# Ledger of designs, part 42: designed miniproteins, single chains

Each design is a single chain, and the fold is of that chain. pLDDT is the mean over its residues in the fold that is shown.

## One batch from the design tools (miniprotein)

Design m1538
Fold by ESMFold2-Fast:
Structure m1538 (fold): chain A 102 residues (1-102)
Amino acid sequence: DPEEEERNLKEMEEETLAIMDELGIPEEEKQAYLNLPLDLQKEFQATLIYIDETYDDDELKRELALLFIELALYEQENPDLSPEERSELMNKKVKELFEKFK
């Protein structure tokens, strides 16, 4: 059902933006997310919801959200990245972030 699919996409976007607002994500980063290709937007939505459900530290959630927006933009600029290179970059950046919150 195309109408139901459009409604679900809008609800997911509204939920994602609400989480970003709660975390204090700047407008520039929100606009960057909204300007991503739909597939990258969906991946970011799923990631942000997972972050929000998994962690209790709002500062950690905020920094993870900003990191994953940066990674999505990097993937958009570098479409030839292999899945292995994407995983290595993500793992490196996530580890560096978690070391700051020790």
Scores: mean pLDDT 81

Design m1539
Fold by ESMFold2-Fast:
Structure m1539 (fold): chain A 62 residues (1-62)
Amino acid sequence: SEAQRLLDEIAEVFRKARELPDPELRKEVISLATEAVEALANGDFDKARELVEKARELIESA
C-alpha cells in the first residue's frame, strides 16, 4: 500500500539520519521524518511525501 511504502521510506530516513556527523542536521532530518509520520497518520500522503523528499535532500547534501 501507499502508506506502507511511505513508512518504509520514513524508516530509511531515520536510519540514515543516525549516521549524519552534524548534530544540527541530524536533528532537522529527524524532525522532518517525525512530521512525515504525523502527516501519514492523518492521511496526508502528499505532505508526508514532501517531507520525506526534503529529508532526503538534506541527507544527500551532507
Scores: mean pLDDT 86

Design m1540
Fold by ESMFold2-Fast:
Structure m1540 (fold): chain A 106 residues (1-106)
Amino acid sequence: SEAVRRVEELVGEALEEALKGIEAARAGDGEAAARHAEEAAELLREAAEVAREAGAPEEAVRLLEEAAELARKAAELARRGDFEGAIEHLREAMVEAGRGVALVRA
């Protein structure tokens, strides 16, 4: 469906932003890491909304919402200089987002 494609596009863009956030955090750039993490969080939040409106399984929506919250927390950690915490949260957000989109595709 068009909604499934839209969720896939939003999650794909969120994963790209999460990877950029991880790269920035590894480089010690807390502001860039936070910006990319916030962009990932917003994209995942929009993906969850699109999935919910399309009648996706509640577990898929929950996973996308959890991924958005993890990315948002990563931004906070990056801003306070906790780069390892930011990377860990972004990696977990990517895993949860992948699980969420897989359930939307099913």
Scores: mean pLDDT 92

Design m1541
Fold by ESMFold2-Fast:
Structure m1541 (fold): chain A 67 residues (1-67)
Amino acid sequence: KAKEAEKLLEEGKRLVEEGRRLIEEGRILEGIGLVLRGIGLIVEAYILAKDVDPKLAEEALKVLKES
């Protein structure tokens, strides 16, 4: 499921970035909602990739650490 994990990671990263921007602009509840959704997708990507694609799993962990 490398393709599925990649899609989840890309989507999660996008949502976290968008959510952070909204929070900085004062749209706090909307931004928090997007960040939480994005983090959930990145965690799912990590779980799917952990035992199959170590490089993708490392990228997911890096994004989570930066979030």
Scores: mean pLDDT 79

Design m1542
Fold by ESMFold2-Fast:
Structure m1542 (fold): chain A 57 residues (1-57)
Amino acid sequence: PEEMRLSPAEFEAAVEAARMLQAGASEEEVRRHLIARGLSPETAERIVARIRAGLAA
């Protein structure tokens, strides 16, 4: 759905998170990175969960 749109900052963070996970980084490392970028812990967890679901498909 078109409602599944991220802000530019969240999109950039999601791309970096996906790259880190594909390179073998842990979910904890990725969450810490996203929080350091200014995302809330809840948003970071959501991004990691979405990427994991996509990678599992």
Scores: mean pLDDT 73

Design m1543
Fold by ESMFold2-Fast:
Structure m1543 (fold): chain A 100 residues (1-100)
Amino acid sequence: SLNERSLEAIRLHGEAEEAEKAGDYERAARLLEEALKLEPSDLDSLLRLARVYEKLGDYEKAIEYLEKVIELLEPSADTPFAAKLIEELREEKEELEKKL
């Protein structure tokens, strides 16, 4: 579904990737949050935000984004790929909860 919003999201993702490579996690978070305003259920943006907030030490926000990804994947939990990813994300969430 390429439209002006999708193209803008692609631009924001590219800029966020450059910010992540530079270690500018605060900028990466802002860019990915802007991308989510355009595409609220984009799994890549949600997963990257979880990792970026973990790098920032904001474990509460990292957990919130992991929970959102798990919620979006739950309808597909009968597939091997989604089931494995949900298990891995739940384990990541449990490790972050230990740091609260």
Scores: mean pLDDT 87

Design m1544
Fold by ESMFold2-Fast:
Structure m1544 (fold): chain A 59 residues (1-59)
Amino acid sequence: GEQLLKLIKAALETIEKYGENPPKSVLKKLAKELNVSEKAVRNTIKEVSKNKEEAKKLI
């Protein structure tokens, strides 16, 4: 859905700026902005980092 696409886009932008292991403060900020758990943000970053080209097609 729309929320998942926003999360994928945020994950791609975060990987570009901070890499696959962003600071916890960045994870907390994204979790609050997207109304998801920090674990969901971390898991999405991990999955998106494995398949960036497919993730880019979704946004």
Scores: mean pLDDT 79

Design m1545
Fold by ESMFold2-Fast:
Structure m1545 (fold): chain A 61 residues (1-61)
Amino acid sequence: MEIDDKEVELALYIIQGSIAENAGDKEGAAKYYRKASDVAEEMGNTELAEEFRKKAEELEK
């Protein structure tokens, strides 16, 4: 089984974003979701990238 480095990176950013969000750190959560969006875009998953970008923007409002 081969795991792409970007898949691991995406998962780690999502986890860190969720932890920050649950801790009430909206700025930290937004930063991690933004990173997740960037990694998803690099993987060619534009739909997932857009979802995380939108989530980050909502957290910064």
Scores: mean pLDDT 81

Design m1546
Fold by ESMFold2-Fast:
Structure m1546 (fold): chain A 56 residues (1-56)
Amino acid sequence: SAQQREEDRKNIENALELGRKNRDVTVVRVALKEAERLGFPELAERARELLKELEK
């Protein structure tokens, strides 16, 4: 449903925000896998860019 898809999108967006704030690569990787699994290519790309920023 459209509502479920929006909830899924918000959950992934929230996970990316938390991963960025906490510099938590594991949280960002989980968000990437969820974005790919659920078909959010824009969020998957954001996750990949964030992983590049967080690499030490």
Scores: mean pLDDT 85

Design m1547
Fold by ESMFold2-Fast:
Structure m1547 (fold): chain A 68 residues (1-68)
Amino acid sequence: SKVEEAARLAQKGKEALEKGNYEEAARYYSKALELVPDDSGILENLAKAYEKLGKFEEAEELRKKAAE
């Protein structure tokens, strides 16, 4: 299912984030959001990856979407 695939991608994103591989984490979380666009947890984790990459404006937009 899309939810199960998104969960697997989000888990890979989390593993990349924990290792400091922020671009890889952002890629996995972005792919997960293609499957579940409004998942607030994934939106927040992608925002965290973007903050680590210095993409503060993109991170703020994602956090605003997650809060809706």
Scores: mean pLDDT 87

Design m1548
Fold by ESMFold2-Fast:
Structure m1548 (fold): chain A 58 residues (1-58)
Amino acid sequence: GQLARVVRDFSSGDPRYLSLRRGEVVEVLEIVDDDTVLARSLRTGRVGLLPKSFLEPL
């Protein structure tokens, strides 16, 4: 999938979402809607939801 960089720290109390620090790289697996993607953290291997606005395509 498309690689993208996290542009700012993201955390959520919702277990469906990834928790990520600025500068981490994710693989975008699916576009869920206009604002949300399903992605995999390359650091942890965890899969979860992430707001698209927190990502910059590589």
Scores: mean pLDDT 86

Design m1549
Fold by ESMFold2-Fast:
Structure m1549 (fold): chain A 72 residues (1-72)
Amino acid sequence: SAQEEQELQQVKEGIKRLLEGAEKLRQQGNTELADLGLKSVEVAKKGIEEGLSASEIEEKVIELGKKIAEEK
């Protein structure tokens, strides 16, 4: 539906913002947070390619963040 397409477009816009933020963090020497941002982008891109919904992509990104926080 048009609503689902709009939600997916918002995910794509979020990916652009994450890439911009990760680049700034890397330039500032915060490589750990920059790398987390880039990993989140890769998870979101893969989810889009696999046809996942915006909510499913969000769940996978949150799960990645939790896993990284637990493992350090």
Scores: mean pLDDT 79

Design m1550
Fold by ESMFold2-Fast:
Structure m1550 (fold): chain A 107 residues (1-107)
Amino acid sequence: MAEEKEIVEASEKTAFTHYRERLLALGMEEEVAERVAELLGEAAGHLTAASLALQAGDVETARAHLEKAVRLAEEALRLAREAGAPEEALALLEDTLATARRLLETL
């Protein structure tokens, strides 16, 4: 549990930094990019938790984490659209959401 929590938290922080930098480079406003990156960071944490659950044979826990990741990615895309984010930033978020949905469908 403690080791898994550290791996998940590291994944969240890494994804947050990575997405924030990319969204800013794609022309998203700083405050919006940070909020969207926070949601995507949390989603990445859930994707990591789902992967760990699958390695342990716990498909139900993995499904729950993937469902949370999809919801967070949907919220991130909604916030970006409401803020009038550039088309290239929206495309990145749509691809991220599609990937999370595909992983859920494979369970």
Scores: mean pLDDT 86

Design m1551
Fold by ESMFold2-Fast:
Parts: structure tokens; C-alpha cells; sequence
Structure m1551 (fold): chain A 78 residues (1-78)
């Protein structure tokens, strides 16, 4: 179950970041988009704290870097 749970969380993170990126592209960013990205960052940090799988950790680290950049861009637009 651990691998499936981690993969589902990475997939959810990817989807959440895609939603936030689309809001940025459309110039419609809101505080809700910021909260979505912050929630995604917290989820990715939890994955990194518990996962011992090198591939999952690498994917989570990459998504976390992307999430931090998206968060920065949203804050600059608000």
C-alpha cells in the first residue's frame, strides 16, 4: 500500500500544480490558488519525511521545487 499511497499523492500534487499554473497563465490567481499550492507543498514534505523509495523521493523533490516556484509567482501576482 505504501507505494500506491505515495504514487497517488505525487499524482495529486501534479494535478494541483497544473491547476495553479493554469490560473497563473489566465491571470486569474487568487488566495485559493495560493492555499492549494501551500497544501501541495505540505503534502510533498510529508512524502519526503516518510518515503524511503529513491524514485518517489526524487519525484517529490522535483515537484516541491516546482511548487515553491509557482507559490513565488502567485505571491508576485497577488
Amino acid sequence: MADLEEEVELALATMNLAIAKRALEQGKVSEEDLKLVEKTIEMLRRVLERSTNPRVRADAEELLKEAEEIKKQIKEKL
Scores: mean pLDDT 83

Design m1552
Fold by ESMFold2-Fast:
Structure m1552 (fold): chain A 90 residues (1-90)
Amino acid sequence: LLEEAEELARRGLELAREAARAAEAGDLEAAIEHLRRAEEAFRRAKELAERLDEEERAKALAFLREALAEAQAALAALSEEAKKALLEAL
C-alpha cells in the first residue's frame, strides 16, 4: 500500500508534466486527458495513503504533497497563452 501510494503519486506527477508539455505544444486534447489521468492518480494515492497506519500514512502524504507541489510548479511555468488556452478548453 505505501509503495503503491507513492507510485501513484509519482505517476500523477509524470502525467501533469506530460500535460504541461502538451499544452505548450498546443495539443489541448492530450493536455486535458493527461490532466484528468493525473487527477485520478493523485486521488487514488490519497485514498491508499489514508488506509495506512500513522507512520506510513505520514510518509505517503508527505510524498504526495511533494508530487502535487512539483505538478503545480510545472503547470505554473506554462506560458500565459498556454494557460489561457488550457483553461478555456477545460
Scores: mean pLDDT 83

Design m1553
Fold by ESMFold2-Fast:
Structure m1553 (fold): chain A 74 residues (1-74)
Amino acid sequence: SRAELIARARELIRRLEELRERHRDDPETVALLEHLIDELEYLIRDLETGGHLSEAQVAAGIERVEEIVRKIEE
């Protein structure tokens, strides 16, 4: 559902903000994390406004960010 996708994206933003704080001394990682936060905020906005993206496209975008976060958390 749209509500579930929004909840997933918001929780992922919280994880990214925690990672940004942990990596504050690494400007390249911080820039990547800020870009991923912006991407998720765009996906949330599109879902909330009934924009151009399908739920499947938003889910794929969230999953892509989740994979990147997993690699950074390792």
Scores: mean pLDDT 86

Design m1554
Fold by ESMFold2-Fast:
Structure m1554 (fold): chain A 57 residues (1-57)
Amino acid sequence: SLEAQLAEALRRHLERLVEEEVKRNKLSPEEEAELRALYEAEVPTWEAILRAALAAR
């Protein structure tokens, strides 16, 4: 579904943001794990926003 594709795109985008921060700031594996945990905590909120936006079409 379109929702599933957008949710997958969101997760891929967040992974790329983590990789960019690791490269830019030379994050340790521990700092990378903390950043991933913070992003994962936000994912349900972003998924809800995306689903609401699709429903408003």
Scores: mean pLDDT 76

Design m1555
Fold by ESMFold2-Fast:
Structure m1555 (fold): chain A 74 residues (1-74)
Amino acid sequence: MAEAEELARRAFEAALAGRLEEALRLAEEAARLLGEDHPAALGLLALIYRAQGREEEAEELFKKAEEAYKKMLA
């Protein structure tokens, strides 16, 4: 978890700085460690895809993140 959390934090910082390619790479690495279906990974990827203008892919990932959150609450 700690490594994935650090990668997610770096991805968020890169996105805020406008380095979307780096942000996506770091988010993909975090997703690999957390599991591609983890809500945090899906949500992070969705935010970066939206920032890149990949709206359809972002919407699908946000939907998957919502489903994953519901599973975690059960």
Scores: mean pLDDT 78

Design m1556
Fold by ESMFold2-Fast:
Structure m1556 (fold): chain A 72 residues (1-72)
Amino acid sequence: EEERTKRFLEAFKEEVSKVVGEEEAEKIKEKAEKAGGSLGDRVNTAATELMKLGLSEEEVSRIVAEAARRAE
């Protein structure tokens, strides 16, 4: 659902902003939103952008899990 996706992406931005700052987190969120497709497609886009910034797969996984928890 669109509302759930929006809630997840907002929580994801909050978690990412703690690591890379709010401006960079907003850019990643915008890229994920523009990617379109399923929530999974948007999450994959955001994860790829985070890894390009030097985050490990473990850190990205932790951020995604926390965002999913907060989106409930």
Scores: mean pLDDT 77

Design m1557
Fold by ESMFold2-Fast:
Structure m1557 (fold): chain A 86 residues (1-86)
Amino acid sequence: TRENLQASLDADITELARALTEELVSELKDEELAARLRAALEEVLARGDIKALAALAFTIIVGRAVGMDPDEIAAEAVELLERRLA
C-alpha cells in the first residue's frame, strides 16, 4: 500500500541519517560539538521528524562533496537541527 511504501522510505532516510551522523561524529575533534549533534539527532528521532533527518543527511552529503572539514559540517548540522527543534 501507499502507507507501506512511505514507512519504508522513512526507515531508509532514518538509517541513512544515523549512519552518516555516526561516521561524521567519529571524525570530529570537538567533543562538545559531537555531543550536541548526538543529542539533537536523538531528539529529532524521538519526534519522528523525517524532514529534519532528510535535511541532516543532505547537509552531510553536500558538505563532504565540497570538501568541508568534518567539524564545519557538524556545526552546520547542529544549527539546522537545533533551529528545527526550537
Scores: mean pLDDT 85

Design m1558
Fold by ESMFold2-Fast:
Structure m1558 (fold): chain A 62 residues (1-62)
Amino acid sequence: SEEEILKALILKEAEEVAEEALKKGFPKDRVEEIMKEVERALEEGDVERARELVVKFSKEVK
């Protein structure tokens, strides 16, 4: 479904930001916590919250 495609794209973007964060020396525990929050939002069908979490995470990593 279209929703499944959007969830997959958001998760992929989150994974890319997580990889960059780890390369920059971000604490693994913090990265794992953020990823769990994104995954939970997607499981609940809250695509907008998942997107907001990824955007916020990306800004912290820059």
Scores: mean pLDDT 84

Design m1559
Fold by ESMFold2-Fast:
Structure m1559 (fold): chain A 60 residues (1-60)
Amino acid sequence: SEEVLATLRQIASLPEPIRAKAVYEIKEEHPELTVEEIAEALGLSVEEVEKLIKAGKKLV
């Protein structure tokens, strides 16, 4: 949804490691979100988003 994408755009400005944790948590809460949609919202590559999700998972 547009609301989730707007939240992701705000997450893009968060400092590490908070950004990685937030990306992981939003993906867990919204399993319908594709990695491609997250990458577009954050202005990152798919590979960079996959690394953030993996890093965020280690923080929970």
Scores: mean pLDDT 81

Design m1560
Fold by ESMFold2-Fast:
Structure m1560 (fold): chain A 81 residues (1-81)
Amino acid sequence: SAELEALEARARALGERARSLDLSPEQEKELDAIEREALRYYILYRDAEAAGAPQAVRDALAAKFLAALDRMEAFIEEVEA
């Protein structure tokens, strides 16, 4: 779907920004946790889209994936400040 493609593009862009950061071991651990959460909801959302799951399920998973990407972006912006 166009929504899934847009979220995938955003995830790739955030991943590239994160790789450019000079992170402490604690920051690296925090980023790993955020990335694992994002990956979990990405897989669930992608699979729900492919299976034609009910709209409410797809919306909930998309919202969780978006929230994880928002946390990743906030983390990157905090480190860049």
Scores: mean pLDDT 88

Design m1561
Fold by ESMFold2-Fast:
Structure m1561 (fold): chain A 81 residues (1-81)
Amino acid sequence: PEPKIELPYDPRIPEELQERARELAERAAEALKNKDWETLREEVEGLEEVAREIAAIDPNSPLYHYVVNFARLARQELERS
């Protein structure tokens, strides 16, 4: 089984934000797998918050684009449920 959560490393972004993004993405992926819509909503909101913090440091960060795209796809699944 291949890991589904593989975040791009950006040395300009604090490691604490990178770790938070990873943990939120992993929990969001688990909630999606289990159709736990309440948890998924909370984790998506957390990802959107972390994305804003990353964008405040570097809006062109590949980590920002990854987190925004992940949150967008997860939110689309929430809208379909």
Scores: mean pLDDT 80

Design m1562
Fold by ESMFold2-Fast:
Structure m1562 (fold): chain A 64 residues (1-64)
Amino acid sequence: MTEEELRALAEKIREKLKDKLENLSVDIQGRGTIVVTGKAKEGVDIEKLLRELAPPGVRVVFRE
């Protein structure tokens, strides 16, 4: 995956989660890892959402 594709994916994740996480931050680490940080709002299954958003070959990690 190119750096441009990773940036586009990070932006897509940010837009999808902006109303679902408090203090949302999305960072690219290394060549294929996206780190999402923040506090999930009540009733939000963040791990399921990230699993649905992660394409093959990219690791998406959540930290609260």
Scores: mean pLDDT 77

Design m1563
Fold by ESMFold2-Fast:
Structure m1563 (fold): chain A 74 residues (1-74)
Amino acid sequence: MEEEKEEIEYLQTKAGLPKEVAERIVEFRKRLGLPPIKTIDDFNELIAALLEAAEEGDPEAQKIIEEIKEIVEK
């Protein structure tokens, strides 16, 4: 519980993502069996996995990537 909240906080504060997007990213990494995101390296690994899944036609991965792009582009 608390571990997931710290992960969500990291995504919001360090990656600049809104809570809803951060929560969806956490659900996605759990689905893939990836470890919790605690560092920028963990986040970069997750982004690589999201990009691979999106290229393979995963609609949830594609949606998350588009939401991240909108936020990063300001």
Scores: mean pLDDT 76

Design m1564
Fold by ESMFold2-Fast:
Structure m1564 (fold): chain A 60 residues (1-60)
Amino acid sequence: ASYSAKYDLATIQYNGARNKAKEALEKGDKETAEEYIKQYNEWKTVRDKYKAALDAAKAA
């Protein structure tokens, strides 16, 4: 599997969780919002890791 595919998947998951957190906040569901905020922060870390790997590969 390529780092590009992993980066794309992580970006999709990050955006999905961020949108779910926003919906929960708009509904006043703090508990659900907190859960999705945690999820998108985790996916942001995964995304940033694969972005760094892709940037390194392009520089080589």
Scores: mean pLDDT 82

Design m1565
Fold by ESMFold2-Fast:
Structure m1565 (fold): chain A 100 residues (1-100)
Amino acid sequence: SSMEEEAKKKIEEIKKKIEELAKEYSATTDRNKQFELRNEILNLIYEMGKLLKEKLSPEEAIKELEKLIEWVKTLEDESVASFAINVLKYIIKELEKEKE
């Protein structure tokens, strides 16, 4: 449906932003800048989770979040990948509680 296509397009746009922020995170030695970038990435991950929850059933949202975990493993910065995986796993666990 057009709504699923719109959600997919927004997710791809957010993914591109996260990739850019992960590169900036990897390039910086400024602790304050790393903290800001980490918070921005976390907010974007929660935004993706919210979009999936609003547009899909819990079961389909979990499948898409599992695909996002696979994508996150390809990010340039290992620290960014690690905390992003943890956040995505948390969102999946909350959705599993909402299945019925």
Scores: mean pLDDT 83

Design m1566
Fold by ESMFold2-Fast:
Structure m1566 (fold): chain A 76 residues (1-76)
Amino acid sequence: MSKEELKRKAAVYLAAADILYAGALISTDPEERKRLYEGAIELYEKAAKYFEQAGDTEGSELARKRAEEVRKLLEE
């Protein structure tokens, strides 16, 4: 996979994670919220890995920070 393909894949996972995170924040169902947070964490971690493989340190750090933010909310 080329660097450009890895970066595109990372961006798609990051966007998908952001959508799940936003959905979790507006959800009133605790079980749905938990599933959305767990899904967002998984996709942010995938985005971080692909950014890292593409050499995009800033993208990788952003994705990891978002995953950590969601993890803290899941632990509450």
Scores: mean pLDDT 86

Design m1567
Fold by ESMFold2-Fast:
Structure m1567 (fold): chain A 72 residues (1-72)
Amino acid sequence: SEKDAELLRELAEAVEKGDSEKAKEIAEELAKTGSDPEFGKQALETAKRLPELSEEERQQVAEVIRGAAEQL
């Protein structure tokens, strides 16, 4: 869970910055670790949608992801 929390925090940063490629890499790492497959699936969907999101929407999504990381 600690490693998953760290990856989710990195994902939140990538999402906030609109870095779709980095978000994808983090999502793939979450899926590869085999810890909580739901996080990996959600991360991948987030990365796919990132180019469609405004800066405000990216900030909101990043805050949700950070919240999830803090609850792990």
Scores: mean pLDDT 77

Design m1568
Fold by ESMFold2-Fast:
Structure m1568 (fold): chain A 55 residues (1-55)
Amino acid sequence: SKEEEVKELIEKAQLAVAEGNYEEAVKYLEKAVELDPENEELKKALEYAKEQLKK
């Protein structure tokens, strides 16, 4: 289901962040936002991950 796909992408993004791999985290979060574009928490997580890449 869409909900299961989003959950899997969030879990992969969390693992990428834990490894310091913000490039991978952005990819997973962008996919999650495409599947659930009304989810403000996903949009905030994506914005945070993108900001980490600019540091």
Scores: mean pLDDT 83

Design m1570
Fold by ESMFold2-Fast:
Structure m1570 (fold): chain A 71 residues (1-71)
Amino acid sequence: ELELLERARELMKKATEYGKKGDFDKAQRYADEAVRLLEAALPGARFRPVFVIDPETGKVVDVVFELTEAA
């Protein structure tokens, strides 16, 4: 449980880092893997990654993982 959550946290951080760098392919892959691990660690919870984009620059400034369904 804790190990899966810590790994998910690392992947969430990588998704944000690659998103901010403009590598959306890697950002999406890390985000999807983080969601998979979060849902494995928290049965009944459902998450989705939301890429927050600066409308003036088109650059990703954050990646938020929204809880859509709670356990």
Scores: mean pLDDT 78

Design m1571
Fold by ESMFold2-Fast:
Structure m1571 (fold): chain A 71 residues (1-71)
Amino acid sequence: MPRHVFEAAVGIEIAGAQFVLENPNATLEELENALRVVEDMAALAERMGDEATAERLRRLAEELRRAIEEM
Protein backbone atom coordinates (compact mmCIF):
# COMPACT_ATOMS: atom_id res chain seq x y z
CA MET A 1 0.00 0.00 0.00
CA PRO A 2 1.47 3.41 -1.01
CA ARG A 3 1.98 5.75 1.99
CA HIS A 4 -0.28 8.51 0.62
CA VAL A 5 -3.15 6.03 0.12
CA PHE A 6 -2.67 4.70 3.67
CA GLU A 7 -2.61 8.26 5.12
CA ALA A 8 -5.87 9.12 3.31
CA ALA A 9 -7.50 5.87 4.49
CA VAL A 10 -6.37 6.53 8.10
CA GLY A 11 -7.90 10.01 7.98
CA ILE A 12 -11.23 8.68 6.70
CA GLU A 13 -11.36 5.86 9.30
CA ILE A 14 -10.43 8.21 12.18
CA ALA A 15 -13.22 10.59 11.10
CA GLY A 16 -15.69 7.68 10.85
CA ALA A 17 -14.74 6.31 14.28
CA GLN A 18 -15.01 9.80 15.86
CA PHE A 19 -18.47 10.22 14.28
CA VAL A 20 -19.60 6.89 15.79
CA LEU A 21 -18.12 7.84 19.21
CA GLU A 22 -19.94 11.22 19.18
CA ASN A 23 -23.31 9.61 18.26
CA PRO A 24 -25.27 8.82 21.47
CA ASN A 25 -27.50 6.47 19.41
CA ALA A 26 -24.59 4.42 18.03
CA THR A 27 -25.30 0.68 18.12
CA LEU A 28 -22.98 -1.91 19.67
CA GLU A 29 -22.49 -3.32 16.15
CA GLU A 30 -21.34 0.08 14.78
CA LEU A 31 -18.87 0.53 17.67
CA GLU A 32 -17.50 -3.03 17.29
CA ASN A 33 -17.08 -2.56 13.52
CA ALA A 34 -15.25 0.77 14.03
CA LEU A 35 -12.99 -0.88 16.66
CA ARG A 36 -11.99 -3.72 14.29
CA VAL A 37 -11.14 -1.30 11.47
CA VAL A 38 -9.10 0.96 13.80
CA GLU A 39 -7.22 -2.04 15.29
CA ASP A 40 -6.41 -3.37 11.78
CA MET A 41 -5.14 0.08 10.74
CA ALA A 42 -3.00 0.33 13.91
CA ALA A 43 -1.39 -3.05 13.15
CA LEU A 44 -0.67 -1.95 9.57
CA ALA A 45 0.84 1.37 10.78
CA GLU A 46 3.14 -0.58 13.14
CA ARG A 47 4.26 -2.82 10.25
CA MET A 48 4.98 0.31 8.16
CA GLY A 49 7.08 1.82 10.99
CA ASP A 50 4.64 4.71 11.52
CA GLU A 51 4.69 4.64 15.34
CA ALA A 52 2.90 8.02 15.72
CA THR A 53 -0.07 6.89 13.60
CA ALA A 54 -0.14 3.49 15.35
CA GLU A 55 -0.23 5.20 18.80
CA ARG A 56 -3.03 7.56 17.69
CA LEU A 57 -5.07 4.62 16.36
CA ARG A 58 -4.45 2.59 19.57
CA ARG A 59 -5.76 5.51 21.68
CA LEU A 60 -8.86 5.70 19.47
CA ALA A 61 -9.33 1.93 19.89
CA GLU A 62 -9.23 2.42 23.70
CA GLU A 63 -11.98 5.07 23.44
CA LEU A 64 -14.09 2.68 21.32
CA ARG A 65 -13.55 -0.17 23.83
CA ARG A 66 -14.69 2.10 26.68
CA ALA A 67 -17.83 3.10 24.74
CA ILE A 68 -18.62 -0.60 24.12
CA GLU A 69 -18.11 -1.40 27.86
CA GLU A 70 -20.59 1.39 28.78
CA MET A 71 -23.34 -0.27 26.67
Scores: mean pLDDT 80

Design m1572
Fold by ESMFold2-Fast:
Structure m1572 (fold): chain A 60 residues (1-60)
Amino acid sequence: SIEDIVKKAYEEIQKLEDEYLKKLSTASEEEKKKLTEEYQKQVEEIEKKALKEIEELKKK
């Protein structure tokens, strides 16, 4: 269901955010920039994947 897709995306983003914040606490300035960029890209990919799955369901 659409709700299931949204729930999974939200859970993945929350896990990602938690890991990001933990790493950020001990990261160097170089790693902080890299971690932020990777975090943003991963969130975007999760969101795009969820939107595609929703679109597939709506076509049905």
Scores: mean pLDDT 82

Design m1573
Fold by ESMFold2-Fast:
Structure m1573 (fold): chain A 71 residues (1-71)
Amino acid sequence: EEELERALRLVDEAIKAFSNDVNQALAEIVRGIGLATGDLEGAVQTLIRIADKFNEEKAVKLLREALELLR
């Protein structure tokens, strides 16, 4: 699934863009839960909220692009 692969790459790039190690670790946990449950759209929405709260503008942009691919 080409769109799913693209979305996952964007999520990985977004997590790498987090400036704080604790927030990056939290983002990795949320990503893992999304993969385990199959609710990737919900996981990405949660990641956008986390990134936005901590002013991670680059991560927010990449996560929004990933969300569009999952819709």
Scores: mean pLDDT 81

Design m1574
Fold by ESMFold2-Fast:
Structure m1574 (fold): chain A 57 residues (1-57)
Amino acid sequence: TYSEIAKKLGLSQKTVRELVRRIEENKDDPEKVMEILKELGVTPEQGRLAMVEYRES
């Protein structure tokens, strides 16, 4: 769930939900994914871990 991912990564549930949604919408555009991470204040490693947790849940 988004709440578990948020707790694990030290992010808000709102940030995780927006992160997952926007990355899924832009998965074929690496530059856009990096812009999304910057806009949300998420590191590339946090973004990677959030997507792994999302896909494995």
Scores: mean pLDDT 78

Design m1575
Fold by ESMFold2-Fast:
Structure m1575 (fold): chain A 69 residues (1-69)
Amino acid sequence: DLEKYKKVVDIALELGRLVREGKISEEEALEIFKKALKEYLGVDEETNLEEVLEKIVAALLPEAEAKAL
């Protein structure tokens, strides 16, 4: 579901903001993000992050193609 991919991206952006503001460490942000990937996308720790990113890009591809013109 596109909405689940959007939720994971929103979480990643918020975690990045918290790390930049010094409120959490990069290690803590990565652990929270991995949990979000499991919860919303059902991916395991054995799943490559590149594969997860490809799934997100594929889900958003129609919007990305329209904007690339």
Scores: mean pLDDT 67

